# Designs tried in a protein design run: designed miniproteins, single chains, continued (2). Part 12

Each design is a single chain, and the fold is of that chain. pLDDT is the mean over its residues in the fold that is shown.

## One batch from the design tools (miniprotein)

Design m4388
Fold by ESMFold2-Fast:
Structure m4388 (fold): chain A 92 residues (1-92)
Amino acid sequence: SEEEKRKKIEQEIAESLINMFITLIALQIVNKEDPNLPPEERIKKIQKISDKIKKKIKKYGVKKTAKDLVKKGLMTEKEAQLLIKLYEEAKK
């Protein structure tokens, strides 16, 4: 149905926004831990951290992963709340 097609598109948009947000958090972590990395090495480290965050979310869930990142000072409470909200909206 057209409604199922729209729901699938909305889910794909939500997943893209989640991926973008995780990449931005990974960029912030890299800039905080090693601001002097060459561009190519910076990109590789951002990809590794993004993948690590995604794997933790898959294994432990978004709420647990977000809390752990906040506790480590790698993410703000506001960023954690936004990440959780994006994952909840993607499940609709």
Scores: mean pLDDT 83

Design m4389
Fold by ESMFold2-Fast:
Structure m4389 (fold): chain A 68 residues (1-68)
Amino acid sequence: DLLERAVAVLRQLTTEQLEELKERIKELAETKSREEAIAELKAYLESLGLEVTDEEAEYILDELYKLV
């Protein structure tokens, strides 16, 4: 279940990291192609020590886009 996996990833973030992620998603929506946004989101989450697949990163991106 992509929703459960996405929620598990997001639950590992601190409040500060979640706010940073929201700002980053807004920037990606304004400046990057969809494929570039997915790649950059995945790289960001991996930089925080989180393991995510391309499918999970795409799902997270789409859900967060609905919130901005």
Scores: mean pLDDT 77

Design m4390
Fold by ESMFold2-Fast:
Structure m4390 (fold): chain A 61 residues (1-61)
Amino acid sequence: SVEDELLARLQEILRETHARDFASHEEAVAYFERRMRELAAEVRARHPEVDVRVLPSTVTA
């Protein structure tokens, strides 16, 4: 399903973000936000019928 695909992609983004050596928390957040925007754009393009609510404009934690 679209949800399963989205979750798999999110898990991969989280794994990649965790695996990277960032100089700061701010850099890690910026990388994660960029990847999440890319994911949201991809899902919207492939599944325009799905209301994608997974991407906040800013993740400040």
Scores: mean pLDDT 70

Design m4391
Fold by ESMFold2-Fast:
Structure m4391 (fold): chain A 75 residues (1-75)
Amino acid sequence: SLQQQLQEIESELLSRGAEVQAADLSDAEKQEKMLQVLIEALARAIELLSQSTDPEAQEWAARLEALRKEAEAKL
């Protein structure tokens, strides 16, 4: 289901984020890698939501796209 796929993306985001924070990296490198992980998760969620015929899902996809662009601008 869409909900299960979104939960999988969230679980992967949290797992990858924890790995970045646990890594022996500088704060700047951790910030960059965290942004990359977030951007990838947002891109996957946007793709799934954009395929929905639900207007609310389409509205959420548009909002997540704006957040993805803001995150990319911080790289």
Scores: mean pLDDT 84

Design m4392
Fold by ESMFold2-Fast:
Structure m4392 (fold): chain A 74 residues (1-74)
Amino acid sequence: KSKLSQMSDDEIKAKIEDMIRSGEKITVQSVADALGVSRSSARKILERYRDYILKVQNDLGVEALVAAVNKVLK
């Protein structure tokens, strides 16, 4: 039926990680476009993978913040 039903968990996670690493904001529209799913399915994906998204974003965000703080403190 939907594209979401045809994708594996690993495929969804890989696409989300690529988006975050490329500096894209994770929104319902960006996820829908990247995965080729409806906005309703994209919202479900965001709810389901919220912790994963947050972890990847936090890892990248902490790295950027630490670099910025170290530059100011020197």
Scores: mean pLDDT 71

Design m4393
Fold by ESMFold2-Fast:
Structure m4393 (fold): chain A 69 residues (1-69)
Amino acid sequence: SLEEAKEEIKRYAEEKGLSQQQIDELLKVFNLLSRKVGVEKALEITLKMIDGNLEAIQFVVQVKREELG
């Protein structure tokens, strides 16, 4: 579910040592992605972005430009 995915993102980001502000920004990104690609794919991409996966980061940048620009 959407709420379960958000809790997984929070736990994973906390394990990686991200601040509360960074986690809040990740949840905003996840909400944007989930509208575009669905909850399961958005979760996958968000977790890869936390890991520093360049392809995932670039995809997120593109989605932000399309949704917010």
Scores: mean pLDDT 80

Design m4394
Fold by ESMFold2-Fast:
Structure m4394 (fold): chain A 81 residues (1-81)
Amino acid sequence: SFVDGVRAALELAKSLSPAGQLTMAGVVVHETELAYREGLISPEEAREVLEEVIAFLEEHLPDDPRGRQIVARARELLERI
């Protein structure tokens, strides 16, 4: 599933550099927005993925300004779902 793929990507991201973690999180948010817009995933799946990306960034990169920007984007997307 899309959700399972995201979980696998976030698990892999734990072993990456901070830059790699930011890139992975940003890609996941972007792909989630596209998949939701195209009707490929449900609102429930989109919310679940975005909440997991937010939790990942707040745990691993809480003080990174770029991490906070990705979290802000994910929260904006959650409000539109």
Scores: mean pLDDT 89

Design m4395
Fold by ESMFold2-Fast:
Structure m4395 (fold): chain A 64 residues (1-64)
Amino acid sequence: SEKEKLIDELVELLRKQGLTDEQIAHARELLKNLTVEQLKVLIKLMREGKITAEEALDILESLS
C-alpha cells in the first residue's frame, strides 16, 4: 500500500541518521497511526534537513 511504502521510506531515513533497531521498532508502531499526508510531510522535512531523526520521533509521539 502507499502508506506501507511511505513508512518504509521514513524508517530508512531514520536509520541513515543513526537510530537504533529498538528506536526504529518504536517509530514503526507510531508511524502506523499517522495519515499518508502526515507521513509525506515528515519525509519531506527529513529529506530537506529541516528536522533531525530525534525531532521526527518527538513529532510522531505528538501526532500519535
Scores: mean pLDDT 83

Design m4396
Fold by ESMFold2-Fast:
Structure m4396 (fold): chain A 59 residues (1-59)
Amino acid sequence: MRPATVTVTSDVRARGDPEFVLPAGTVLEGLVRVEGDQVIVEVGGRRLTLPKSAVTVTY
């Protein structure tokens, strides 16, 4: 994982513990790893899995 900014471009259900919905326009700053069609973000002690098609990652 490396530091990056993740911008949500479409409303998505983030897969994590706990699960929640992130609205379009949400910006997350944290540690990021891309795995196939998924983007994994660690932010604020939480690990979120987002579809790559619904986010933009900026390093």
Scores: mean pLDDT 75

Design m4397
Fold by ESMFold2-Fast:
Structure m4397 (fold): chain A 94 residues (1-94)
Amino acid sequence: MDTSPRAIAEYLFIYGVTSALLKKHLEPRIKDGKIHRTALAEAIENALADVGKPIEKMLPFMIAQELDTNKDGYISEDTINQILNELKLLELAA
């Protein structure tokens, strides 16, 4: 559960990241239907910086590692879209 798209969306939501903000940082980093682990960590770091919340720098790195379930260094666009959809559901419920 802690590594699910929903769990990751919940972590980002409590820090004030919206689906639109996260998507803005993710879209330019997606290539060939996937995103590299380091690019995902940078996208999350930039989204968190935009919301100005005090946050542990390890969080973007940990999220990227947890989503790299096959350990190939990449996360699929399908997984990214699942996180964005779960984040939208949290925004609608708030």
Scores: mean pLDDT 77

Design m4398
Fold by ESMFold2-Fast:
Structure m4398 (fold): chain A 80 residues (1-80)
Amino acid sequence: MSKEEVLEELKEKLHKVRDEVVEENEKKNGKGVPLSDEEKIEMLEKQIKVLEETKKKYPEIKENTDLQIEEIKEEMEEIK
């Protein structure tokens, strides 16, 4: 698998995490209710786990995953 293919699979996994959290929120609170700060943090933590697992499996994308993890951590700091 090329580095580009790995990055595309990673994007799909991150999108799936977001979709799952949004779907759970819609089922619990109804459509149009924004995610709570706690739900946003949960989503971001799940995305970090996906990034860490992908980095472990494909060390060649470590730089890309590390940059994205830092961006997610900055987003979490803005929520807190």
Scores: mean pLDDT 80

Design m4399
Fold by ESMFold2-Fast:
Structure m4399 (fold): chain A 67 residues (1-67)
Amino acid sequence: MLEELKKILEEHKNDPSRMALEISLFLRDQGVSTNEANFIARRAVELLVDKKASAEETAKEAVKLVS
């Protein structure tokens, strides 16, 4: 989960809309509800793009929100 999220964040760092979609799809595949997955994806994009957090820090926060 952590490594897969980090990869999505790095691969799509220049496309926030695609990043949010890919994170949401990945989390839903892991059994996270649609509403929760969409919330986590939005939060991850905010952290990486607006707050300029690292992909690792952002992935760690996303994993924490799933728990």
Scores: mean pLDDT 83

Design m4400
Fold by ESMFold2-Fast:
Structure m4400 (fold): chain A 90 residues (1-90)
Amino acid sequence: DIEAHYRLLSAALDAIEQQIYEEKQVSQEDIDRRREVRAEMDRNLTPEQLLFSYAAALENLVDLGVAEPDPEVRAVLAEIDEIAEAKYNE
């Protein structure tokens, strides 16, 4: 279920970004700006576009060593990678 997957990834990204904002003492103005960008994406993008966008954002955070996602989130990211690879190779 694409909608369930993007909601899971969105919630995981929200939790990780909130921790980063608190640890790095990011300004409230910058936090509000980033939250508005994400809210605009939620309003304007399809569930499929949101799924890939949030997956990419989470993978970037994992690559930077900033986040260690839950096994459930990791499983969804793996499924998205398989879908993207299948589309790219065909």
Scores: mean pLDDT 72

Design m4401
Fold by ESMFold2-Fast:
Structure m4401 (fold): chain A 98 residues (1-98)
Amino acid sequence: VSQEELDAEVYEALVLIQIAILKTHPAKSDEDAERLAKGIAQTLENLASIDPERALKAAEEVGYALGKAKDDKTIEAVLSRLSPELAEALKKGYEKGK
């Protein structure tokens, strides 16, 4: 197993932790939404630098969780920080989560 594969697995695990946080500790303020969004966007962009296909799938899963939570503030903050391809995948997940 390469270091890149290990790094990709770590970022996928971080995405799952972030999804769990979104489900159990939804943003209570614009500051909380920005903090969560920054962490999510950084994790997805880091994963995309290693494995774009896994990052697109992860972005869709994050979007789905945000859609289920109806967290409009966090999604707007995340979308502003993502590349167009990741932003589109996250939007697709969000629409499915509604």
Scores: mean pLDDT 82

Design m4402
Fold by ESMFold2-Fast:
Structure m4402 (fold): chain A 77 residues (1-77)
Amino acid sequence: MSQEELDEKYKKEAEELAKRVGRALAERDVAAIQEARDRAKELLKEAEKNGASKEVIEMLRGVVEYADAAVAEVRAA
């Protein structure tokens, strides 16, 4: 698999996970947010192992941070 194909795959998965976090946040579903967070963490490890670009690594970290913030927001209310 080329670097471009690998990066594109992870970008699409990161975008879908970010959408899942947003939806779960709107529904106040902490379990769904945590599932998306755990998947993003696994993808981050895989992307780092496979030599994905810094942009992809930062996108996946952003999804994890977004999920952590979403859990904190639901619990603070």
Scores: mean pLDDT 84

Design m4403
Fold by ESMFold2-Fast:
Structure m4403 (fold): chain A 77 residues (1-77)
Amino acid sequence: KEVYDAAKKGAEEGAKISGEEMLRLAAQYAGKVDPVGGSRAAGVALEKIGELGFKSAKDATPEQAYEAAVEGGKEAS
């Protein structure tokens, strides 16, 4: 849960984060740890959010964005 922990740390150092910002931070952190895998995970996570019927990541809750990022990571690996 490294990606989620990074997003949570960012939120604790500032204001509340939206689902879009949590997904962005998750993708950014994944990209720093594994640039190739992180980029693929971010792409798949966005596809999963789209499949849930959201118009964009900003419509998702932080929890939904995190779950999409985790599933994206599994499918991208």
Scores: mean pLDDT 52

Design m4404
Fold by ESMFold2-Fast:
Structure m4404 (fold): chain A 90 residues (1-90)
Amino acid sequence: SVEEKIKELEKIGEKARELGDEQTYSLIQKMLDMVKKFVEQKKKGTLDKFEAEVALGLVGIVRGVAKIIGDELLYRAAELAEEAIKELLK
C-alpha cells in the first residue's frame, strides 16, 4: 500500500539522518512531503494527473543520479516514491 511505502520511506530517511548524511535526509524528506501531498489530494479528489506524472519523472531522475553516485539510501527512497506515485495514479 501507499501508506506502507510512506512508512518505509520515513525509516530510510531516519537511517540517512543517523549516518549524518543531512543532504540525503533533506532530499528524502522533500520526496516524502511530495508523496504525502499527493495522498491528501487523491483523498480529496483534487490530484492533478499531469503534476503527478511530472513528479514521477523527476523522482526517476533522482533515482538515476543516486545510482551514479552510489547512494543506496537515496536510490531506495526514490524507488519507493516512484512506486507510491504510480499506485496513486491508478
Scores: mean pLDDT 87

Design m4405
Fold by ESMFold2-Fast:
Structure m4405 (fold): chain A 110 residues (1-110)
Amino acid sequence: EKVDVVEMTKEQLKAHLEENKKQIELLKSKGYEELVKKLEEAMEIYKRALETTDIQEMIELLSEAAKLYEEMIELVKKNAPEDVGLQVSLQLQLDSLKKLKELLEKALKE
């Protein structure tokens, strides 16, 4: 069960990385430099999470990534409130990270 949760988390983080590579190009084209920087920071956290076998470290890394997504959502709401598609995309990724963290925390308590 713990191994299955870690593998599922890593597959989701790989999917997030591929999506984020595409989003960076779009954000650069819109001039959203602050969002590009935060998304690049989140991608580096995902790479670190893919390298770890420690569930506790993975939980901590997902918490850091979730905080960056919360900050990105606040920036979009403040500076580009009309960009509803970007807000929804970032919220879906944040929700995914929170769900993965809950599953890892449950596995750790067993």
Scores: mean pLDDT 85

Design m4406
Fold by ESMFold2-Fast:
Structure m4406 (fold): chain A 94 residues (1-94)
Amino acid sequence: MKEELLSLVGKKEMPQEVKDKLRKLETEAYENMVSNPELAEELIREMLELAKKYGVNEAEVGRMLALIEMLEALKEGKSEEEARKKAAEVLEKV
């Protein structure tokens, strides 16, 4: 996911309606990350498919990478606090 996402930066312009859908998926993935990580992963994969089709900017990539890092941390058995900290560290680098 991460390497594939990084390859999509700057290649196409995403329409506003698709950006709105991407933001909705981002919000839903974040809200479900702790309570339903399987659903959060499915939502992140749907975001990645939109990114493949339309392309993404660096800010959009940064937010998606933060969600992926948070999901991976939770899957590894890390606490919610540690997972959120890893996501914040990714966002600070973008």
Scores: mean pLDDT 76

Design m4407
Fold by ESMFold2-Fast:
Structure m4407 (fold): chain A 64 residues (1-64)
Amino acid sequence: ADLTRPLSAEEQAAVDARVAAVEAELDVEVAKKIEEDPSLAAPLEAARKIRVIGTELDAKAEIA
């Protein structure tokens, strides 16, 4: 897969759908953990961002 080329509209839609599904799951998990311990907000937000980026790259590698 060539991650540096622009994706087609169909490939981009597939990547976006996978990323959105993972973001929805992470939003629920992060919100629950922050509710239990607000001091974890900053590290959990950072971890969420890293996980989303990894998911996008994995989806692009699979689709492209």
Scores: mean pLDDT 77

Design m4408
Fold by ESMFold2-Fast:
Order: sequence, then C-alpha cells, then structure tokens
Structure m4408 (fold): chain A 60 residues (1-60)
Amino acid sequence: SSEFKKVKELFERLERGEISLFEFMNEVQDIIDTLSPEKQAELEGFVLEELGRYSARRAA
C-alpha cells in the first residue's frame, strides 16, 4: 500500500511538471526493485495503465 501511495505522489509531481519523465521512471524502478515478484507485477500494471492515461492527455 505504501508503495502505491509513493507512486501516486510521483504521478502527481509528474503531472505538475515538478519532475521529468526520466526522474519519474527512475524513482518507480527503484520502488519496483524493492518488491516481491507478485507486488512488482501489480505495481507495473498500475504504472503502465496510468502512463497510458498520461500519454493520452498529452497527445494533441
């Protein structure tokens, strides 16, 4: 649960332009690397879905 909260906070910072996409991806990877395989798959799925939505919002 704390990992999902941290990722959500990172998405909010990305949306506000406080961090770059590279910084966001590095921070997310650091979180993923600390998790069990089951939690990694769950968090990766969440991140991919949210990044898809982020990309759609930026597409003209």
Scores: mean pLDDT 80

Design m4409
Fold by ESMFold2-Fast:
Structure m4409 (fold): chain A 55 residues (1-55)
Amino acid sequence: KVEEVVRETTERLLAAKDSDQAMEALKEGIKRLQELGLSKDEAVELLARGLNEAA
């Protein structure tokens, strides 16, 4: 599910110890969401909202 990918990616982003780990988590999250049929812009928007809600 899209919501599961957003949650997992958000958890990985919050657990990242440096910018390199955070960028890798973000890239993987976007890729997984695109595989589910979302555009890159839609994936970025959902991940941004997920991160804001979790922080």
Scores: mean pLDDT 78

Design m4410
Fold by ESMFold2-Fast:
Structure m4410 (fold): chain A 65 residues (1-65)
Amino acid sequence: SSQQEALQQAIKQTAEALKLIGTLFDNEVAYRRSTDPSVRAQYQALADAADRQIADLTRQMRDSQ
């Protein structure tokens, strides 16, 4: 449906924004003295939570067909 297509486009835009944030994080981490595993784990957890939310939204879109 047209609503599903609009939602799919919104999901893609969100995923692109999250990837950009990840790139900025990697650049900042690389600049530091060394990567702190605890700090990286914290940011990874936030990224994983966002990815899971996108996956849930995508599943909801599929189920609505």
Scores: mean pLDDT 70

Design m4411
Fold by ESMFold2-Fast:
Structure m4411 (fold): chain A 94 residues (1-94)
Amino acid sequence: MESELVARLVGAVLRAIGAELDGDLEAFAEAAREAARTAKELAELGAAEESDVRLLRRLIARLEEVAAAHPDNEAVREALREVREALEIVEEAV
């Protein structure tokens, strides 16, 4: 279970990076939201680590830059909100 969630989190982050490089804002937002949901599941299981906190902080920095460049993109704005909420939960769990 933990190994599957770690693989899902890493996979989601890699997909977000790929989508950002391709300029696919919808895919970027979707991958970021998947990373947020997976990180929350890791925290609920007591399996979240400091490396997960750092990963989410890096993802937030990218989401903030993309949101600033595309202020009318609701998907990116919602993804940023969900990743920020996930970070707060993960920081409490670590």
Scores: mean pLDDT 83

Design m4412
Fold by ESMFold2-Fast:
Structure m4412 (fold): chain A 88 residues (1-88)
Amino acid sequence: SLEEKLREYDEQALKNIEEMLALPAEDVAKIEKLAEEAIRNIEQARDLAVELLASDPEAAAAGQAQLEGLAEKVRELGREKVEEGRRL
């Protein structure tokens, strides 16, 4: 159940990232929305990963840091693409 939910959030986040990157830069509002949705899905995956790894604090901390890093990377990519679109 938790493992299935984690997989669903991971798949949704990846799909949102792919859609965001594939959009033309001028579609600023949709890029912002997809970036926000990807980050929310990553944050849900992070929380579930920490719960699943509760018996291994070192692995839980590593997994949390990795997913937080991914969320920040998505924020940066979305910001760059929005900035490009706003110049058009």
Scores: mean pLDDT 87

Design m4413
Fold by ESMFold2-Fast:
Structure m4413 (fold): chain A 98 residues (1-98)
Amino acid sequence: MRERIDKAIEEFEKLAKTKSLEEILNAARVMVDELRKEGYEKQAEKVELAIDEAKNKSRQEAVKIIVDTVREIVDETTNPKELEAILRGIEAGIEALK
């Protein structure tokens, strides 16, 4: 699972570098919506706080803030179902960037 999450984060970061700040923030909001839909409110709130911090930063800083926050959430959990939900959130964000 962790290898799949790491690859998804790398794909998100690579795509985000080609997009506007608004598109990056929208993709992160899509991740928030997916996490909430699956019942992971605390994790969703952490990503929302990252979006609020990132909205007043450069594009490069915004990507870093969002990616670092997602990595922190991944590192804080040992629950396989939560990891699967995080992966789906990242994949939803990737689709929003395509």
Scores: mean pLDDT 86

Design m4414
Fold by ESMFold2-Fast:
Structure m4414 (fold): chain A 100 residues (1-100)
Amino acid sequence: MPPLSDEEQKARMLEALEQQKELVEQELGDTELGKRVAELLDKAMEALREDTPEGLEELRRILRELAELAGSQEFGSRAHAVLTQVAALVAEAVRFLESR
């Protein structure tokens, strides 16, 4: 496969984060947890768009909060599964910015 440009990788990651926010709103949107995770995803997308050292630090902070929220959920619950997926995607965004 031809290599993706950094711009194409960033665009696809932003699309994935937006899709994950829709999933969070669908599965958890009526809860305080769902609202908080959606806010964290909005901040993660903003930090990724900015593509700055400050944005990378913000993404790392968001990842820590998402990991703590996931760890507070019952293992095997729908909330745990959704939060684990969100944290994994934000971790991928952190790795992407660190690789540049």
Scores: mean pLDDT 81

Design m4415
Fold by ESMFold2-Fast:
Structure m4415 (fold): chain A 69 residues (1-69)
Amino acid sequence: TVAELSKEANEKAIPLLKANKPEEAAKVFEQAAKENPQYAKYFNILAQQYKKPEEREHFLKVTDAKAVA
């Protein structure tokens, strides 16, 4: 499911963001989009959010709340 794929992508991307590698984190979601064409638009939007510092902070708060709920 998209939730399972998002969890896997976040598990790879969040450590990269904490290491100050937002471009590498965005690549994780771009790869997920390539592997899952049915969710490509969703993952490409996430990749763009990770490239923008302001949008990245908002996205991480939303994602963390969903992941631990």
Scores: mean pLDDT 70

Design m4416
Fold by ESMFold2-Fast:
Structure m4416 (fold): chain A 86 residues (1-86)
Amino acid sequence: DDLAKVNATLAEIDALIAQGDAALAQGNLQAALAHYERALQLALDLRQWILDNGLGGDRATTAAFNARLQQQIAALQQKIEELRKQ
């Protein structure tokens, strides 16, 4: 089920972001970067997979997932850049 795969991957991205945030709160910059970079890679891969395969759903559902992924990608890129300045 394509939708189940997408939802599972989105949940993994959210979990990695939460782990990165927790590591950052503990002052572990290297662990935070590793989690955010993995989350970014999964988000980019998922976005590419949706572009190549679609979801078999309506345009509104596909647009909503693409908008969410684009927002997560931009936020992760910004956070990684800020952390690398340290």
Scores: mean pLDDT 83

Design m4417
Fold by ESMFold2-Fast:
Structure m4417 (fold): chain A 62 residues (1-62)
Amino acid sequence: MPTREELVRDFMRELDRRVDEIEAQAKREGWSREELLTRVGQAGQDVGAELQARLAELERLR
Protein backbone atom coordinates (compact mmCIF):
# COMPACT_ATOMS: atom_id res chain seq x y z
CA MET A 1 0.00 0.00 0.00
CA PRO A 2 1.35 3.45 -0.83
CA THR A 3 1.96 5.87 2.04
CA ARG A 4 0.03 9.14 2.34
CA GLU A 5 3.16 11.00 1.21
CA GLU A 6 3.53 8.73 -1.85
CA LEU A 7 -0.11 9.26 -2.83
CA VAL A 8 0.18 13.06 -2.56
CA ARG A 9 3.40 13.04 -4.61
CA ASP A 10 1.91 10.78 -7.32
CA PHE A 11 -1.25 12.90 -7.61
CA MET A 12 0.79 16.14 -7.77
CA ARG A 13 2.78 14.63 -10.67
CA GLU A 14 -0.48 13.59 -12.39
CA LEU A 15 -1.90 17.12 -11.98
CA ASP A 16 1.30 18.63 -13.47
CA ARG A 17 1.03 16.23 -16.43
CA ARG A 18 -2.64 17.11 -17.05
CA VAL A 19 -1.93 20.85 -16.81
CA ASP A 20 0.94 20.53 -19.32
CA GLU A 21 -1.36 18.66 -21.74
CA ILE A 22 -4.14 21.25 -21.32
CA GLU A 23 -1.67 24.12 -21.92
CA ALA A 24 -0.32 22.44 -25.07
CA GLN A 25 -3.87 21.93 -26.40
CA ALA A 26 -4.85 25.51 -25.51
CA LYS A 27 -1.87 26.84 -27.49
CA ARG A 28 -2.71 24.61 -30.48
CA GLU A 29 -6.45 25.44 -30.48
CA GLY A 30 -6.14 29.14 -29.50
CA TRP A 31 -8.20 28.90 -26.31
CA SER A 32 -8.93 32.06 -24.35
CA ARG A 33 -7.26 32.50 -20.97
CA GLU A 34 -10.71 32.05 -19.36
CA GLU A 35 -11.21 28.69 -21.12
CA LEU A 36 -7.68 27.59 -20.16
CA LEU A 37 -8.26 28.49 -16.49
CA THR A 38 -11.61 26.65 -16.52
CA ARG A 39 -9.98 23.48 -17.91
CA VAL A 40 -7.05 23.67 -15.47
CA GLY A 41 -9.49 24.23 -12.58
CA GLN A 42 -11.55 21.20 -13.62
CA ALA A 43 -8.40 19.02 -13.80
CA GLY A 44 -7.44 20.20 -10.30
CA GLN A 45 -10.90 19.32 -8.95
CA ASP A 46 -10.83 15.87 -10.60
CA VAL A 47 -7.32 15.04 -9.33
CA GLY A 48 -8.16 16.42 -5.86
CA ALA A 49 -11.32 14.28 -5.64
CA GLU A 50 -9.35 11.15 -6.67
CA LEU A 51 -6.66 11.92 -4.07
CA GLN A 52 -9.27 12.40 -1.31
CA ALA A 53 -10.93 9.08 -2.22
CA ARG A 54 -7.55 7.28 -2.11
CA LEU A 55 -6.63 8.89 1.22
CA ALA A 56 -10.00 7.80 2.70
CA GLU A 57 -9.36 4.23 1.48
CA LEU A 58 -5.87 4.26 3.00
CA GLU A 59 -7.31 5.42 6.35
CA ARG A 60 -9.83 2.53 6.32
CA LEU A 61 -7.08 -0.04 5.58
CA ARG A 62 -4.77 1.18 8.31
Scores: mean pLDDT 80

Design m4418
Fold by ESMFold2-Fast:
Structure m4418 (fold): chain A 90 residues (1-90)
Amino acid sequence: SALEEIEEIIEELRELAEKYPEIKEELESIIEALKYAKKLIEEGKLEEAATLLQFLSMELSALTLIFPEAKEELEEISKRLAELAKKLLS
C-alpha cells in the first residue's frame, strides 16, 4: 500500500540521516513532510498527497547537488517518491 511504501521511505531517510549527519536537518524536514503526506492519503486527499510527494522528490534531487556524497541513495528515494505520486493518481 502507499502508506506502507511511505513508512519504508521514512525509515530509510532516518538511516541516511544517521549515516550523513551533514544533511540530517534537511532529511528530518522531508520526513516530517512525508508524515503529512501519509495523513493526506488517510484523509483521501490523493491529489494533494501526490503533489506533495512530487515536490519532495524534487527536493531530494536538489539535495544531491548540495551533498553529492549521498547522490545514489537520494536519487533512488527521489525516484520512488515520483513513482508513488503517479500510482496515487492512477
Scores: mean pLDDT 89

Design m4419
Fold by ESMFold2-Fast:
Structure m4419 (fold): chain A 92 residues (1-92)
Amino acid sequence: SPSNLLLYDGGLRDAIRNNAPEEVIHLLQAQVNLEQQRYEDAIAHADKVLAIPGVPDYLRAEAHRIRGQAYEALGRLDEAQQYFQQAQQLRK
């Protein structure tokens, strides 16, 4: 939604300004891309979060959730279900 895009874009700008951890910046970039319906870019940034060593499980869960939502929007429902399951496992 436009309101969500403004919120995530503002959060991304603040995170960059405050030199937030790389995983936080990539996660916010993925959320901005998802709201912009740039699904492949959202997946790419979520994948970058998952490639970073030592990222907490709750952030890894959010990266998998973003991948799931992007794949669902692309009509790739089997991949979406798999990534939503990965997100759920990390929140157990």
Scores: mean pLDDT 88

Design m4420
Fold by ESMFold2-Fast:
Structure m4420 (fold): chain A 67 residues (1-67)
Amino acid sequence: SLSAAERAAALAEIRELLEQGVSVELALGQAIASLLLSRNEDLTEEKFREMYDLLEPAAKALAAELA
């Protein structure tokens, strides 16, 4: 699960990357990697999928906002 602070930090990174022209998929990947690094956790497929599913709806909403 994500804390409110972790979610806010990840979405702020995603927004900045989207504003720089990075795709939603790459922005999600980078934000998830940063999040797992901050937790001192390894990037695994299972952890990536969990974080992706939690963040993707908000990331897509941010991309639509910037379109």
Scores: mean pLDDT 83

Design m4421
Fold by ESMFold2-Fast:
Structure m4421 (fold): chain A 83 residues (1-83)
Amino acid sequence: SVADVIRTVVDSLAQLVEMDVPQGVIYMHVDGGGRQAIAAGAPADKVERFVQYVKELVERLENGEISKQQFITEVRRRAEEIL
């Protein structure tokens, strides 16, 4: 289901952030996850906005503007717009 795909993408994203993987790896994961969600039937416009927002949050995380916990909380909150 779309919900299962989005949940998997978000949970994997949280794990990658905790592992301190490079920003580029996070971007590839979010882009791939977005494509998978659209393929599963999620609205493309909502998924594209979600992917863009997550990339903005990644930049804020890398710049030290937000914590890992704040990042994960915001990603989960925004993912509800696709569900």
Scores: mean pLDDT 85

Design m4422
Fold by ESMFold2-Fast:
Structure m4422 (fold): chain A 78 residues (1-78)
Amino acid sequence: SELEELIAALEDPSASRQEKLDAAARALHLIMQTEKDEKLKEEARELFQRMLDALSAGDEAAFEEALKRFVELARKAL
């Protein structure tokens, strides 16, 4: 599925943080469109916002932590 391919992109160690943010944005869009669990959708949105804020602040540790949690949540949406 497209979400499985996006999760692979998020876990790619050769991908830049910007490429991972772009993949996460697409994954969030799919989760918002297909997922019925409102709590899971809210958590996905919050984690994506944390990734965005961390990247803009240059906080690499915060970005990687939010990314890891976002991937775990995206796997639950499969």
Scores: mean pLDDT 86

Design m4423
Fold by ESMFold2-Fast:
Order: structure tokens, then C-alpha cells, then sequence
Structure m4423 (fold): chain A 71 residues (1-71)
């Protein structure tokens, strides 16, 4: 859902405020710990696209989440 994508984006931005460079796996672990169960499907789609990246930034996450919102 669009609401789930928005919540994942909010959590990712909060994480990046404290951790400007992080692996996709580390970010996904944080999101799994803090995201509501209603976001589980969108989180797994994000994990599939992001979890293999050695380093991710906010712009990369925002682009992927935008793709999930419109696809």
C-alpha cells in the first residue's frame, strides 16, 4: 500500500539521519525491527531490491520506494 511505502521511507530517513552510510542488509534489519506488520509485503520487495547493496544512501532508497509506490 502507499501508506506502507510512506512509513518505510520515514523509517529509512530516520535511520540515515544517524547512519549516513549503511549496507542494504543493515538498513533492512532496522526496518524489520521497526516497521509495522502491515508493511511486511512492501518491506520484502524493498529487501529484494536493496539487500544486496554493499552501501546505500537516501536517494537510492527513495528511488526504489517511489518505484514500489507506482508499480
Amino acid sequence: SLAAVAELGRLAREYFASHPEVSGEELIAYLRAHAPASAAAELERLAARLGTLDVVDGDTVDRILTGLAIG
Scores: mean pLDDT 78

